Designed miniproteins, single chains, continued (4). Designs and how they scored, part 33

Each design is a single chain, and the fold is of that chain. pLDDT is the mean over its residues in the fold that is shown.

## One batch from the design tools (miniprotein)

Design m13115
Fold by ESMFold2-Fast:
Structure m13115 (fold): chain A 74 residues (1-74)
Amino acid sequence: VDYSGKRLISASEIKNVLKKKGIEASMSEINEALQILAKEGLVDLVELGGRTVAVIDNSISIEELAEKVAKILE
């Protein structure tokens, strides 16, 4: 839909969501998983202030993105 927004999600926010779900992952592992998701067209990656940030469609929650990252880490 023409006015659906985008969300900016940092690797640190993904790490916090994973930790809340009982999943321990390093920042390096999360960044590698985000690069895989970007190659598949599921996220866009941008660098803001020396940090990697994922740009996702607003229909995708932070929790859903974290679940996709967790599956790559399996």
Scores: mean pLDDT 78

Design m13116
Fold by ESMFold2-Fast:
Structure m13116 (fold): chain A 59 residues (1-59)
Amino acid sequence: MKLEKVTKVVRAPTVAAALEAAAEVIRELESQGYTVESVEFSTDADGNVVVTVTAVRAL
């Protein structure tokens, strides 16, 4: 069985805003049959919070 892997990145000025945007992305991915494998947090050079969501789906 082949697995499809996707990565989505959201960026926001605060952790709360980044988490809200990430929650929306996760809902969209789940509606498409994806399972979230990881959620990673970092900051960019401008001080924005960056959330990277990785999800997989069986084809």
Scores: mean pLDDT 83

Design m13117
Fold by ESMFold2-Fast:
Structure m13117 (fold): chain A 70 residues (1-70)
Amino acid sequence: TLEETLRFISLQSSAIEVAVENELYDLALRIAQAKSIEEIEELIATLPPEAQEEARRRAEEEYARLLAAV
């Protein structure tokens, strides 16, 4: 569905951004290659706890922004 697609995009982009900010470039590439929300969540779980929370916070903000744009 559109909603599932927007959640996927929001989570993936937010997780990549946070990984890059933490200089975890290999992890950022793995997240970019992920094919499902489940894969992204598994990769997010390898981030430090604070970075995990930040990635999920940004993902929810981005999801809300994208929903408002459609």
Scores: mean pLDDT 86

Design m13118
Fold by ESMFold2-Fast:
Formats: structure tokens, C-alpha cells, sequence
Structure m13118 (fold): chain A 95 residues (1-95)
């Protein structure tokens, strides 16, 4: 469905920005990490807005997961990797 495709696009974007965030953390690039984390937050906000606009449980579940995974990603480097893996698993379930 178009909603499912929109959710997939937001989740893919979130994963990509978290991968760049992780890579920046591994290199000690604090400015890069802050920049990519900002982009990741924009994708999470996009999913939350999609949930508000549609009222659809699928979009609400995606927004909640994205919010929880963003919080996990900011706890530690290990949390960032776990968040990426959790989001990749969710993306496979949507596909």
C-alpha cells in the first residue's frame, strides 16, 4: 500500500542516517555525528507526523518503534548498532 511504502521509505532513511551517525562516532567525528543524528531525528518526526495525519495503527507502530530505536541509538555505540539491527529487522517484516 502507499502508506506501507511511505513507512518503508522513512525507515530506510532513518537506518541510513543512523549508519552515518555510527560511522562518525567510530571515527571520533563529533560534528558529523551531531549532523547525522539531526537527520535521523527528522525521519522519526516524519513517521510521527504520518501517524498523526493517517490515524493508522501501522503508522503509529512505526513511529513508536522509530522513537524507541532513536533513544536506544543515543545511549551508547552498542545501542546505535542494536538500533540499526532492530530497524533492519522491522524493515524486513514490512517487505
Amino acid sequence: SSLRDDIIDYVRGLILELEFYRDSLEKGNTGGAQFFLGLARNYVEGLRNLAKETGDPLAEDAARLAEEQLDLATESVEGTQQSIENLRKYLQELS
Scores: mean pLDDT 92

Design m13119
Fold by ESMFold2-Fast:
Structure m13119 (fold): chain A 108 residues (1-108)
Amino acid sequence: SEKEKVREEVIKALEEHIERLRAALEATPADHPELRHRLEDALLLEEKGLEYAKKGDLEKAAEVHRRLAEVLPKWAEAFREVDPELAELLRELAEEEKKHAEKLEKVL
């Protein structure tokens, strides 16, 4: 079904985002605690979204994707000067999160 295809696509995307965020967190120096906290917050939200998607709670999965699409660009802008590579990653993830939220909402 279309709903099942969207769920599988979202699960794969969330797993890929989690791996990218974990790599970014491990690469973040200990002297940047605010960056580490935001990456940990993003990772927690991504993992929560994955949990909802795997359970078939697509409405809650969509809510998590919407929240990520809202907060990630704000964090990207805040850290653009300090870590432009991380800022670009967060911006890219935000665009993907927005698209997945829209796909989920269309099949609810």
Scores: mean pLDDT 84

Design m13120
Fold by ESMFold2-Fast:
Structure m13120 (fold): chain A 66 residues (1-66)
Amino acid sequence: MSAEEAIEKAREKAAEAPTGGGYAAAMSGVREAEEALKQGDEEKAKEAGLNGVRGADIADATGPPR
């Protein structure tokens, strides 16, 4: 998975987040990933994007069942 793909997944999670916590976690990951890409660190960017996705999934799990 590329850093750009990880950022895209995090953005998708933010757009469809059922909770404010999910949105915040996903966007935090996007922000950190874009900062890392700006610095040329693709590995850090990929990890930040994936952390945003994981954080959103955890936050969304605290909401009502879907």
Scores: mean pLDDT 77

Design m13121
Fold by ESMFold2-Fast:
Structure m13121 (fold): chain A 99 residues (1-99)
Amino acid sequence: KKKEAEEVIKKIEELEKELKKYVEENRENLTREEIEKLLLEGLKKTLEIILENTSDKELQEGVKKALELLEEIEKNKKYAEQIAKMSEVLSKLPEWLES
């Protein structure tokens, strides 16, 4: 369990780091909606990786609920705006990810 969790966490951290770096490097060329879409897709992929690599039923249920919430957020423009604002804050702090 613990070794599998560590491996998954490492893969997720690398994916997040690469995604944030890509957004920062291309921020001037990407629209806010494009950045939001990229970050949402990255988060969905991260949750899917967790779901596929865990045997913990509580964690599986939590991840499934998170994926359902992300689907609802994608359908609701107001929530999409909140995610975009969060993504903008994260993109302004590359040091936070690279420290």
Scores: mean pLDDT 63

Design m13122
Fold by ESMFold2-Fast:
Structure m13122 (fold): chain A 61 residues (1-61)
Amino acid sequence: ATATAKVPSTDPVIRRVQAAEVARLAAEKGGSAVYDEKTNTVTVTAPDEATAQELADIAAR
C-alpha cells in the first residue's frame, strides 16, 4: 500500500530530517519512503494501508 504527504516546513534542512525519520520508521515496519524535493512530497510504501497512512500523517506534521 502507498500513501503520500507534503512536508509542511519551509526549511529544506527540517524537510530532509523529517523525510529521513519517516524513511527510518517505514523501514522498521517493512516498508520504504521516498522524498521528492521538487514537489516537497514523501511517498510511503508499507505492507498495509493503515501503516502507510500513519507514516504519511507523521510526514505531514
Scores: mean pLDDT 77

Design m13123
Fold by ESMFold2-Fast:
Structure m13123 (fold): chain A 83 residues (1-83)
Amino acid sequence: MSVEEQIEETRKLLAEEEARLAAARASGTASPEQLAELDAVVEHLKKALEALEKGDLKSASQHLIEAVGHRMRYLALLEDERL
């Protein structure tokens, strides 16, 4: 995949996660812990995008991994509340 393709895919993912965070905040039902994990996903995607635009592929990869980790923690919090 080209760096340009990776930048476009990261921008799309960032827009989707920002929309999810906004919806979670608007719902009034999300816990502070759930909101913190979604906010962390958005922040790491922003940093990954900045790193990709600068050609820092190592930093970009690390921030993408961190974003996935926070996403998984968010999903775990949803499952804990359903049990």
Scores: mean pLDDT 84

Design m13124
Fold by ESMFold2-Fast:
Structure m13124 (fold): chain A 106 residues (1-106)
Amino acid sequence: MDKKQAEEYTKKAEEAYKKGDINQAIEYLDKALKADPNNARAYLLLGKIAFDQGNLEGAKSLYELAISLDPSNAEAWRNLGDVYEALGRYDEARRYYELAEELERK
């Protein structure tokens, strides 16, 4: 596993995502995960792309994987909350948002 190369590809994927170049972002994420299949940040960004495309189940699975690899990442918990909110499951969404807030205040 090449963690430094995975981090570099993940940063390029984030830049592509911010520019709306979704296909380029996915290509960089594929390279990042090939370099390090345990890159939580790459799974988080794939989850965001899935969520933007309306793939709520895909987004949920990817955010859960990101959380399993880095449970201290407040953004992943907040994004999981967004999935539950989109599903109309507001009590679960609120719980995940509260957990994200707690992680940001540590």
Scores: mean pLDDT 88

Design m13125
Fold by ESMFold2-Fast:
Structure m13125 (fold): chain A 79 residues (1-79)
Amino acid sequence: SATLEAAYAALRRQLGLSAEEQAALRAAVDADDETAFLRTVAELYRNASDEARERVRALLVSHGLDPALVERAFAEARA
């Protein structure tokens, strides 16, 4: 989807994703699977600071991802 492509491009440019992180997210974008994309992002930032996690959540929401789905994915990654 255009939404997932835009979110992926923003994460890649603004947050400096590694090649391995980019490959994992690209697989979800190619599958057009928003749930898999959000779970992958949440897992990549599972051990990040609360400030870094909040920046990522805000970035995802600003690019059209559902705030409720974003919050759920981030909560489940730490469960």
Scores: mean pLDDT 83

Design m13126
Fold by ESMFold2-Fast:
Structure m13126 (fold): chain A 70 residues (1-70)
Amino acid sequence: DLSKLSNEEVEELFLEFKKLPDEEKLAILRRFGLGEEDLAVIDAAKSLKELSEKDEELAKRVYMGLNLLP
C-alpha cells in the first residue's frame, strides 16, 4: 500500500519502475490510458516529484501504476 510509504520509499519504487523493460512499463502504463510518448517523459524525469511539477496528471497515473509493482 503506497499510502503507507514515505516520499523516499515512493521515489525508490519509481526508480524500480524505470528499471523495468520498456514492454513491461508500457503494459502497466496502458492500463491507465498512457503510451510510448508518456513513457519518454517519465524516463526523462529524475523523480516522481519532478514529473509531478511538469505534468501533475501524468504523475498521478504513474503513482497508480506503482501499486501494480511486485
Scores: mean pLDDT 79

Design m13127
Fold by ESMFold2-Fast:
Structure m13127 (fold): chain A 70 residues (1-70)
Amino acid sequence: SEFLKAQLEAFREYLLEELRELLARGEEPSIGLRSLMSSEVLKAFRERAPFEEIEELVEKETEELIKLLS
């Protein structure tokens, strides 16, 4: 369970870094990356929400997934 938690946290960091770079470039996520995003995160990204809001959504979703592993 701790291993899976660490993997989810690493995935969160990867996703946030990719989204940060895409926002800085004004680019749309690839189909592959979009498949890794929740509908809430994708909506916030497309509505050009502040990165801090997108980060909070991803963090919340990751915490919810981690709770399911307990």
Scores: mean pLDDT 79

Design m13128
Fold by ESMFold2-Fast:
Structure m13128 (fold): chain A 77 residues (1-77)
Amino acid sequence: MEEELKKKLEEMREKVLKDLDELIKEAEEQGDLEKAKQIREIKEKYEPKLEEAVKELDWEKFKETVGEIQRDLAKIL
């Protein structure tokens, strides 16, 4: 059970980080360097929190962190 949860959290973390990288790339391609910088700052802020949630197998902390990312993105997108 723990190994399955860890794998799912790792896969979800990779997806979240990939989605952020795609948003950064899109902003850079549009010439919006300020938006790209803001999204990169969100990634840098929350990547350690996602990693910690995966290490702790804390699904609630993981969901809370994803929610915070979504709220911060909504302010700049």
Scores: mean pLDDT 83

Design m13129
Fold by ESMFold2-Fast:
Structure m13129 (fold): chain A 68 residues (1-68)
Amino acid sequence: TGAEKVRKGLEEAVKRGDATAAGAAAYEAVQNKLPLPKELLEKAYKVAKESGDKGSAAAVKRALEEVI
């Protein structure tokens, strides 16, 4: 399903420390109203903040508010 694909993509982005990919997955989840685990989004937010990617951090923060 779309939710499974987005979750898998976010898990892979977090494992890689890829803030851009994490932000993209979070954005897709918000746009399509796909639920994501809070713990996974918290890990993604840490990755985005540590990278200094403000756009990706904002996308993940929005997902934490809307798709938990």
Scores: mean pLDDT 83

Design m13130
Fold by ESMFold2-Fast:
Structure m13130 (fold): chain A 94 residues (1-94)
Amino acid sequence: MPSLEELLERLRELMRRIVELVPTPEAQELLEEAERMIELIREHGADPAYHETLVMMVRRVRDRALRLARKYNLPEEVARELEEVFDELEAYLR
C-alpha cells in the first residue's frame, strides 16, 4: 500500500485536477476544505484519539467530491481514483 504522505499528495493532486476541470467557487472551496483536512491528518493521523474525527472529515470531503463529480459529469477515471484514494485513507485511519 502507498504511504500516508503518498495518499495525501495523490488526494491533493486529484482535488487540483477537479478545480482545473471545473473552475468554479464550489470546486475551489472543496480544494480548500481538502487541504485543511490533509494538514490535520498530517498533524494528528498517527494519534488514534483523533481517528474518529478525521474519518468524519474524510467522509464529508469524499461525499462533496463525488457529488461535484456527478454534478459536472467528470470523467469516470476521476471518480474511480477519488473512491480508491478515499477508501485507502479511511482504511489508514481505522
Scores: mean pLDDT 84

Design m13131
Fold by ESMFold2-Fast:
Structure m13131 (fold): chain A 92 residues (1-92)
Amino acid sequence: SEELLRRYLEEHSRAELFVEDIAGRMARAVAERRTVPGLDEEETERILRAAEEGDALEALEVMRELAERHAAPEDLPEIHALLDRWEEEVRK
């Protein structure tokens, strides 16, 4: 539904949607053990290794690198703030 999509986009920032999209792609790469759209082979290998080793900090670093490469520059401060919050939860 276009109305449901519009409401979802109104309730979430572009930064939140970007982080959710990247996290979903990374989770899919881990589940399927292969490259998915939006991730290259090197990024996929790093993500698979991070998942195998339980290295959530390395996974967050890949997300930061993807944000700097693909996100709009104006969204970067909010994206990094969201990832900083996720990193704090990982360190608990």
Scores: mean pLDDT 81

Design m13132
Fold by ESMFold2-Fast:
Structure m13132 (fold): chain A 72 residues (1-72)
Amino acid sequence: SEFEERKKRIDELAQKALEAIKNGDEIDYGVYVLALAVELTVERRLASKGNKEAKELADYIEQKLDEIDKAA
């Protein structure tokens, strides 16, 4: 489903951001955090229009960004 594909994309971006932190790669860190922030903006907009799956994905991205921020 599109939901599962979007969730996998979020997981991949979050994992790459965490790997960038581990490797001290500031450029890759910025790229993947920005990509997650863009995805969050899209999901928040859809959620504001009543899309429940988008609300779930927005909350999930916020959780991943919090985990990344605490690891940085």
Scores: mean pLDDT 87

Design m13133
Fold by ESMFold2-Fast:
Structure m13133 (fold): chain A 95 residues (1-95)
Amino acid sequence: MKKKIEEEKKEILKEGLEKADEWGRALRAAAKEGEEALLAQLDAAVEWGKKQGIGEEMEAARDIGLQVAKEEGLDAGVEAFTGAMRAAFYRYVNK
């Protein structure tokens, strides 16, 4: 039983990190197009998160990403967003 629970947590983390990488690639591409494209992709990522039941975590990550983008540039904002998303998945499996 314990071994199966650990395997399920590992699979959830793997899928979450793979999805974070997918969103990271889309957001980096959007950042190259400009601020408006990045905002649209961040909104899409938050809407995806709401459908998965992690809307609050995705909104918090978006707020962090936008703050960093304003202070350090769009590419830095993308990395802050994807980092916050990854951190949320690590926290989830360590509950």
Scores: mean pLDDT 77

Design m13134
Fold by ESMFold2-Fast:
Structure m13134 (fold): chain A 71 residues (1-71)
Amino acid sequence: MSEEQRELAREIADTLLEKGVPALADMFAERLVEMIKKGEITLEEAKALVERLFSPEEADYVMKKIEELLK
């Protein structure tokens, strides 16, 4: 839990600093999909986190990307 959340926070910070806001949403979606596939978080937990961190429009984009990557 806390270790996985800390790793995600570091990856978010690094992505924002190096690649900017447009790349952050893509990296966040890809990272959450990997965490879901590893069983580290549930899809419901990922959705809750996205809704807390992003605007409604960005959250919709991230969730659609997660759904596409889970195919």
Scores: mean pLDDT 73

Design m13135
Fold by ESMFold2-Fast:
Parts: sequence; structure tokens; C-alpha cells
Structure m13135 (fold): chain A 91 residues (1-91)
Amino acid sequence: MEREEKIKELGRKLALAVAQFEAGLETERSELSEEERAALLEEAVAKFIESLKKIEKLSEEEIEEIKKIAEEVLEEARAELEAALAEEAAR
């Protein structure tokens, strides 16, 4: 299960990279429209995946699994962040 664990790890790393990039755009590039931020994020994700594919010699099926894992992790992280912000606002 070494390869399966590696794919899960890469999915989590992609999710973290996306979350950090989105946060950076929101704080440092707040002048950008939501559409412009989405376009920059899509480009960054594509470049990140291309780099991983070259380094880890990933198949197309493995890339799709990494994307799926990253999406699931990001959904969980966004829900957790929204809950934390709601708790802070209630103070």
C-alpha cells in the first residue's frame, strides 16, 4: 500500500497548497475580482500537478485520484474554517 499512501499524501499536500494560495490572494491581492482569483488559482493548481507528475511519475488515473482527495480535504478544511470564524465572531 506504499503507492496508495503516497497518492493520499500528495492529495493532502495539494489541498494545503491550494488553501495557502487562496488565503494569500485574499490578503495580498484583495483588489482582484473573484473571477480573476479563480483563474490564478486554476493556473497555479495546473502547474503544481504538472510538477508532481514529472517528479513522482504519476499516471493520469493517479492525478485524478490526487485531485479528488484534494477536493475532499479542501471541503473539510473550508467547513472547519467557517466554523472557527463563526465562533470568533460570536466572541
Scores: mean pLDDT 76

Design m13136
Fold by ESMFold2-Fast:
Structure m13136 (fold): chain A 74 residues (1-74)
Amino acid sequence: MNPKSIATARAVGRVLLFTAHREGLDGPVLGGEPASPEALRKEFPEVFDRYERGEITAAEAMAEIEKYLLEKMK
C-alpha cells in the first residue's frame, strides 16, 4: 500500500480547494499547501484538466484522486 500517495493526493486536494475558494467556489480553505499545480498536472493530468475545464468541482477532483489511489491499493 502507498500511504505517501494518499497524503500527496490530500495535499493536492487542499490546493484545489484553496484555488476553488479564491475563485468563489464552495469549500473550506484550510490553508495553502506547498504542492504545486505542476505536481498536480504531472500526477493526475486527466483530473486536473477536467477541473480546469470546470467539468468537476475541487471536491470532486480531490475525491477522484483519493478514490484512484484507494482502488490501486486493493
Scores: mean pLDDT 54

Design m13137
Fold by ESMFold2-Fast:
Structure m13137 (fold): chain A 125 residues (1-125)
Amino acid sequence: MISEEEIEKFREKVKELLSKMLKEGKNRAIDITEFAGKKVLLDIYLVDEIDEEEIELDKEIFKSLSLPGKFLFRKVTFENGDKVYILTGELENGTIVVRVYMVNKESLIEPTSELIVESVVELLS
């Protein structure tokens, strides 16, 4: 069972990574952390525009590399039309891989961080 304290710590780590990317003008970051005794690889893309065809290709790749039943895809459209895509998979070695496509906006840091945490928690349930 995952503690609320562990969830909060992971959320803050993700928020710090996203905030740092925006401040430093970085379009991609790869970071490795730990959550619920598992290695989590965060692969985050900040984009001006999301390519739906590239997302469909990524979904097929993640499905092929993930353990059966251990792949989740989230597409979220916010009221202003901004989109966030999250792909979450568990590899054979127990590593969780999270790939994120987020439109490069500061207002998306908080909601995207929450969605990443929710995706990992759901995958582990």
Scores: mean pLDDT 85

Design m13138
Fold by ESMFold2-Fast:
Structure m13138 (fold): chain A 139 residues (1-139)
Amino acid sequence: SDEEKKRESREIAREALRKAEEFQPYRDKALAIDPETTREATEEALRLTGKGLLDAVSTGKGEEYGEKLAEELKKLAREIVEKYGENGKLIALGMFGAALRLAADFTLQLTEGNVDLGKRAAEVTRKVLEATEEFKKEI
């Protein structure tokens, strides 16, 4: 019951952390090319991700807020690619990596204290993972 919920939340969080690690080289390259724009894009992505996680956890609507966050992150990523071209792709991938790390860390922290809150955060983390994979196929 609670152990199964913990296992599932930890599994999605670990997958998100693995994907964030895979995207770290893109973030490092983006920071080397344009540190200011990369930082600004990352800060906005983290703001959107934090809000989505908090809204999901407080309302119990993990799927709804996860889907909304996924669309907002994809929209931000597309705007960055349109404005900055090839460098925008690196910035966008780095931004997704940062969002995945935040969502995964938040999911893991909540899961240790409250399995139901952890599950709500895990639903958001899953949607961010899906958005990341969809965007990578698009570029």
Scores: mean pLDDT 92

Design m13139
Fold by ESMFold2-Fast:
Structure m13139 (fold): chain A 73 residues (1-73)
Amino acid sequence: SSAEEARRQLASITPLERRVLETLREAERPLSARELAERLGVSQSAVTKALRKLEALGSVAHDPETGTYSMAA
C-alpha cells in the first residue's frame, strides 16, 4: 500500500532529514528553509532538498504564502 511504502521510505531517511524533522517538532512555530539551514549549520539547498522529500512523504507541510514549513498533522 502507499502508506506502507511511505513508512518504508521514512525508515530510510538521511541524518539531515531526521534533524530537520526534530527541529520542526521542537519549534513552536513554522520555520523557513533559511532558518532551518541556519539552525542546522547546512546549506539552504540541502535543507530544501530534504524538505521536498519530507513533504512528499507527508511528514511536513509547506505554506506557499509564507514560505514556511511545519510538521504535518
Scores: mean pLDDT 78

Design m13140
Fold by ESMFold2-Fast:
Structure m13140 (fold): chain A 78 residues (1-78)
Amino acid sequence: MVEEILEKVREFNSEDLDLDEINRKIGEILREIGDLITYELAVRAIEEGRYDVARQFAEQLERAGAHELAARVRELLE
């Protein structure tokens, strides 16, 4: 995983990207990774029967703007 992230960072150092574009893409990747981790924790909570914890993670995803992932967690809770 770390090596894959470093590989993407190296790609951002290509001759066709300026620093503002690189900073924006790094921010997008970090946000996406955070949302995916929260989603995986919600799925694990559901598997363990901790539905209250899964609902809390769905709320966190909504606050982060990850509406699709939040909706998916809620679907699993029905």
Scores: mean pLDDT 75

Design m13141
Fold by ESMFold2-Fast:
Structure m13141 (fold): chain A 84 residues (1-84)
Amino acid sequence: DRAAVEAGLAHIRALPEARREAARAAALPHAEEAAAALEAGDYERAEEHARRALEVFLDALGITDEAFRAVLLAQLRRDVEEAR
C-alpha cells in the first residue's frame, strides 16, 4: 500500500547518507547487469537482475518490511514488462 511505501521511503531518508551510498554501491553490479540485459532485449534476465539489485539495496539498508518490499518488487516487474 502507499502508506507502507511512504513509511519505507521515510526510513531510507532518515538513514545516514554514507549508508545509502554503500547500499547503492552494493546494488550497482546487479543494476548494471539488468541494464545490459534490457539493452539486449532479454527482459526475463533484466527482471531477475533488477530484482536482485533491489533486494541487495533493501537488505543493505536493513529494510525487512515484507509488505514494502513486495510493493517495490511488483512495481519493478511491471516496469520491466512495460519496457519490452
Scores: mean pLDDT 78

Design m13142
Fold by ESMFold2-Fast:
Structure m13142 (fold): chain A 88 residues (1-88)
Amino acid sequence: SSEELTNQMLLGSALSHVEKAIEAAKAGDTEAAVEHLEKALRGVKELSTDASEALEYLEKALEAAKAGDTEAAVEYAKKAKEELEKLL
C-alpha cells in the first residue's frame, strides 16, 4: 500500500539521520547531532506504525546531545537505531 511505502521511506530517512547523529556525537559535534536527531524524530512521528520505543530513545538522545553529553547521546541513538531496524 502507499502507507507501507511511506513508512519504508520514512524509516530509511530516520535511520540515515540517526547514523549521522551517532557519528556527529562521536566527533563531539553536538550541533550536528541535534540537527540529525530532530530530523529523525520528525520522520518517526509521521509513521503510521507504533514506534513509541524508538521515539523514547530518540528523545533521550536529543536531550543528551543538547546537554553536551555525547556519550549518552551515542548510546540512546544506538538504541533508537535498533528499535527502528525492527520496524523495517
Scores: mean pLDDT 89

Design m13143
Fold by ESMFold2-Fast:
Structure m13143 (fold): chain A 64 residues (1-64)
Amino acid sequence: SQQQIQQLQQQIATTDTQIAQLDAMLERARAGELDPSLIPSIEAERDRLRAQRDQLQQQLQQLQ
């Protein structure tokens, strides 16, 4: 349904925003602007969100 498509698009957009925030944080950590000990945790969270984003995209493709 159109509502399910809109809901999935919103969830993907939210996830993309969260990934972008983690990418920015990772860049700052690698540049020495944040504690570099955070890098493994940020990378793990980013990878988790990327996997979530891929699942949402697959669900969206099934509805379109």
Scores: mean pLDDT 87

Design m13144
Fold by ESMFold2-Fast:
Formats: structure tokens, sequence, C-alpha cells
Structure m13144 (fold): chain A 92 residues (1-92)
């Protein structure tokens, strides 16, 4: 269901960010984690990479699988840049 309560969206964003941060802690290449629950109910996770660091395709696949299991969600989109990894998830 779409989320229309800003306080509930902010609370859920904080809960998702904490879970994503715990998963990301396994990856020393990650400097920071941000997570936002969108009005659609989809979860946007942005992982900021340390300077000069990157995740391999295998590490990205493992990270995505761990996030899907931890958040009870399925991946919709994944994008890696020189500075970040962006993951969009849909709750199951």
Amino acid sequence: APLTDPEEMERLSREVEEIAREVAAKYPQIAAVSATVLPSGEILIVLVLKPGQSLSEEEIAELVEELEKALNAEVVDVHQSETSLTILLRPL
C-alpha cells in the first residue's frame, strides 16, 4: 500500500537504514549508508563508497541478496557509479 504518513515514512526509513547499515558493515569498501522509503512503498538504498574503492559484481550480488532477505523485499534496480551503489527494492 502507498505510504501517505510522513512520520511513518520517516520511521520506516530509519529502520530500513539501520538494517542496511548492518548488512553494509560486512563490506569495508562502504563509507556510508542512506535509506529512504518512497511514497510508492519501494525502498531506495544509497551506499557511498570509500575513495578509490568499488564492489565487484559478485559482492554486489551477495549484498543485494542479503538486503532482500533482511528487508523481505525484491530488487528492482541496481546502479554502481564511481562514488556510490544505488539499490531500489520492492517489499514482498
Scores: mean pLDDT 82

Design m13145
Fold by ESMFold2-Fast:
Structure m13145 (fold): chain A 68 residues (1-68)
Amino acid sequence: KKKRIQAAREVLNKAIEIAGFDKVKEYAKNNPVNVSDLEAFKEFLLSIIDNKEEAEKLYKEYQERVAK
């Protein structure tokens, strides 16, 4: 679904801005990021973003965009 892909890209871009591109790249190299698996995507955000509150907020934004 285009809206899910777009939401994932927006959230991923914010995660890169917060955690840095190198950290995101290293995670993706060792762990495939599956945007269709909400739990896996949540784990991805929690792993790369040091501030848990920021990670949870970003995941909430993602859920709101894909849960419609």
Scores: mean pLDDT 73

Design m13146
Fold by ESMFold2-Fast:
Structure m13146 (fold): chain A 76 residues (1-76)
Amino acid sequence: MLEELKKAAEETVKAIDAGDKKKADEYTKKLAELLRKMGWDDTADAALRLRDEGKYDLLKTLAQGIARQAQGVLES
């Protein structure tokens, strides 16, 4: 699950950097689903809200933070 979370977060960042809104939306949805499975419902809600409001710069920052946190746990 943590590896999947990291991958979803990294793919969200890549889609945003590429300007691919369709992929960014799809990966944000997957990221939110994985966050909910981990009990991080507030973070999942924040990601979906930022997507829906078109705040892709803040969504990218959030996704980068999630990927970094997931990597830190995987390395422990």
Scores: mean pLDDT 83

Design m13147
Fold by ESMFold2-Fast:
Structure m13147 (fold): chain A 78 residues (1-78)
Amino acid sequence: ALEELVKAALEDPEVRKEAELLLQLLKDVAAEMGEVTTREQEIEVLKRAKEEFEKTAKNKKAKELALKAVEEAIKTLE
């Protein structure tokens, strides 16, 4: 899932732009929460970044791939 998003970002500048937005949102949420050391905190970072990304992302393909990648990450941590 993350690999598919990265591959799409390498081929499509619009997908790359949205992937960079997701990374920035993950960084911003993690920084706001402070030190992320527990699985519960990691899940919270992913969920909050996902909500912000769903509201701000414009490219449908990038949104679908990024949301799938985040959902798979959450599932592996739960």
Scores: mean pLDDT 78

Design m13148
Fold by ESMFold2-Fast:
Order: sequence, then C-alpha cells, then structure tokens
Structure m13148 (fold): chain A 138 residues (1-138)
Amino acid sequence: EELDRAAERALEEARKQPNAEEVIGYIRNALDHVRAAVSLFEEAVRLAKEKGPEAAKPYLDLGIRSAEAAVNDLEKALELAPGVAPSLRDFARIAAQKLRELAEKVEKVADETGSEIMREGAQRLRELAERFEALADK
C-alpha cells in the first residue's frame, strides 16, 4: 500500500539520523494513527448508513482525534529530522489523499441524510487533509 511504502522509506532514512529512536517513534505513531483514523471513518460511514448518524458519531470523533494525533506526530518528526523531510512529505500527501476520499464518502451520507453530524465530520476531515497537505508542501 502507498502509505505503508512511504512510511517504510521515512523509517529507513530516520534510522540514519543521530536521534533515530525518537524520530522513528513519531513516524510509527503517525502511521498507526492514520491507519486507525481511516478504519474508524470507514466504520462511521457504515454505521451511519445502517443505524443512523448518531451511531456513527463516536467513531467520527475518535477518528478525528487519531488524525489530529498523526498530524502532530508528523510535525514533530519533521522538526527533529529535516533530512527525512522528502519521505515524510510523501507520507503526508498520501494521508491527505486518503482523508479527502473519506471526506467525500462522509459528505455523501450527509447529503443523503441531511445529518449535521456527518456534515461537520466531512468538514473536519477536509480541514485535517489540508493540514497534511500543508506538511507535504513545507
């Protein structure tokens, strides 16, 4: 998978840094948090369709918190290891793309149901994607 490949490249470059253990920790945490967020948002879309938006809300909220944690972890990795920046930017770009795709799915449910919960979720997902895009751009 593209995200995993980008993370693997970043980890290999991080191992060459003087502060390797700390940088590796942030990159691994960022990957785990993005994976968790994607899974939670996919489950939220499923639950919203099957049981309604109220059932999806806890999964949206947890997914948003996981994605926020991933942005923060990636920012710290970039600060600590500028030499790994190209690989980390590639990771950020791929994460942003996945979040935009999920935002479109959440927005479709919002449009179909008229749910403010899903509409707010989609907006927050786009804001998170923009934050990852900003990291990819510098």
Scores: mean pLDDT 88

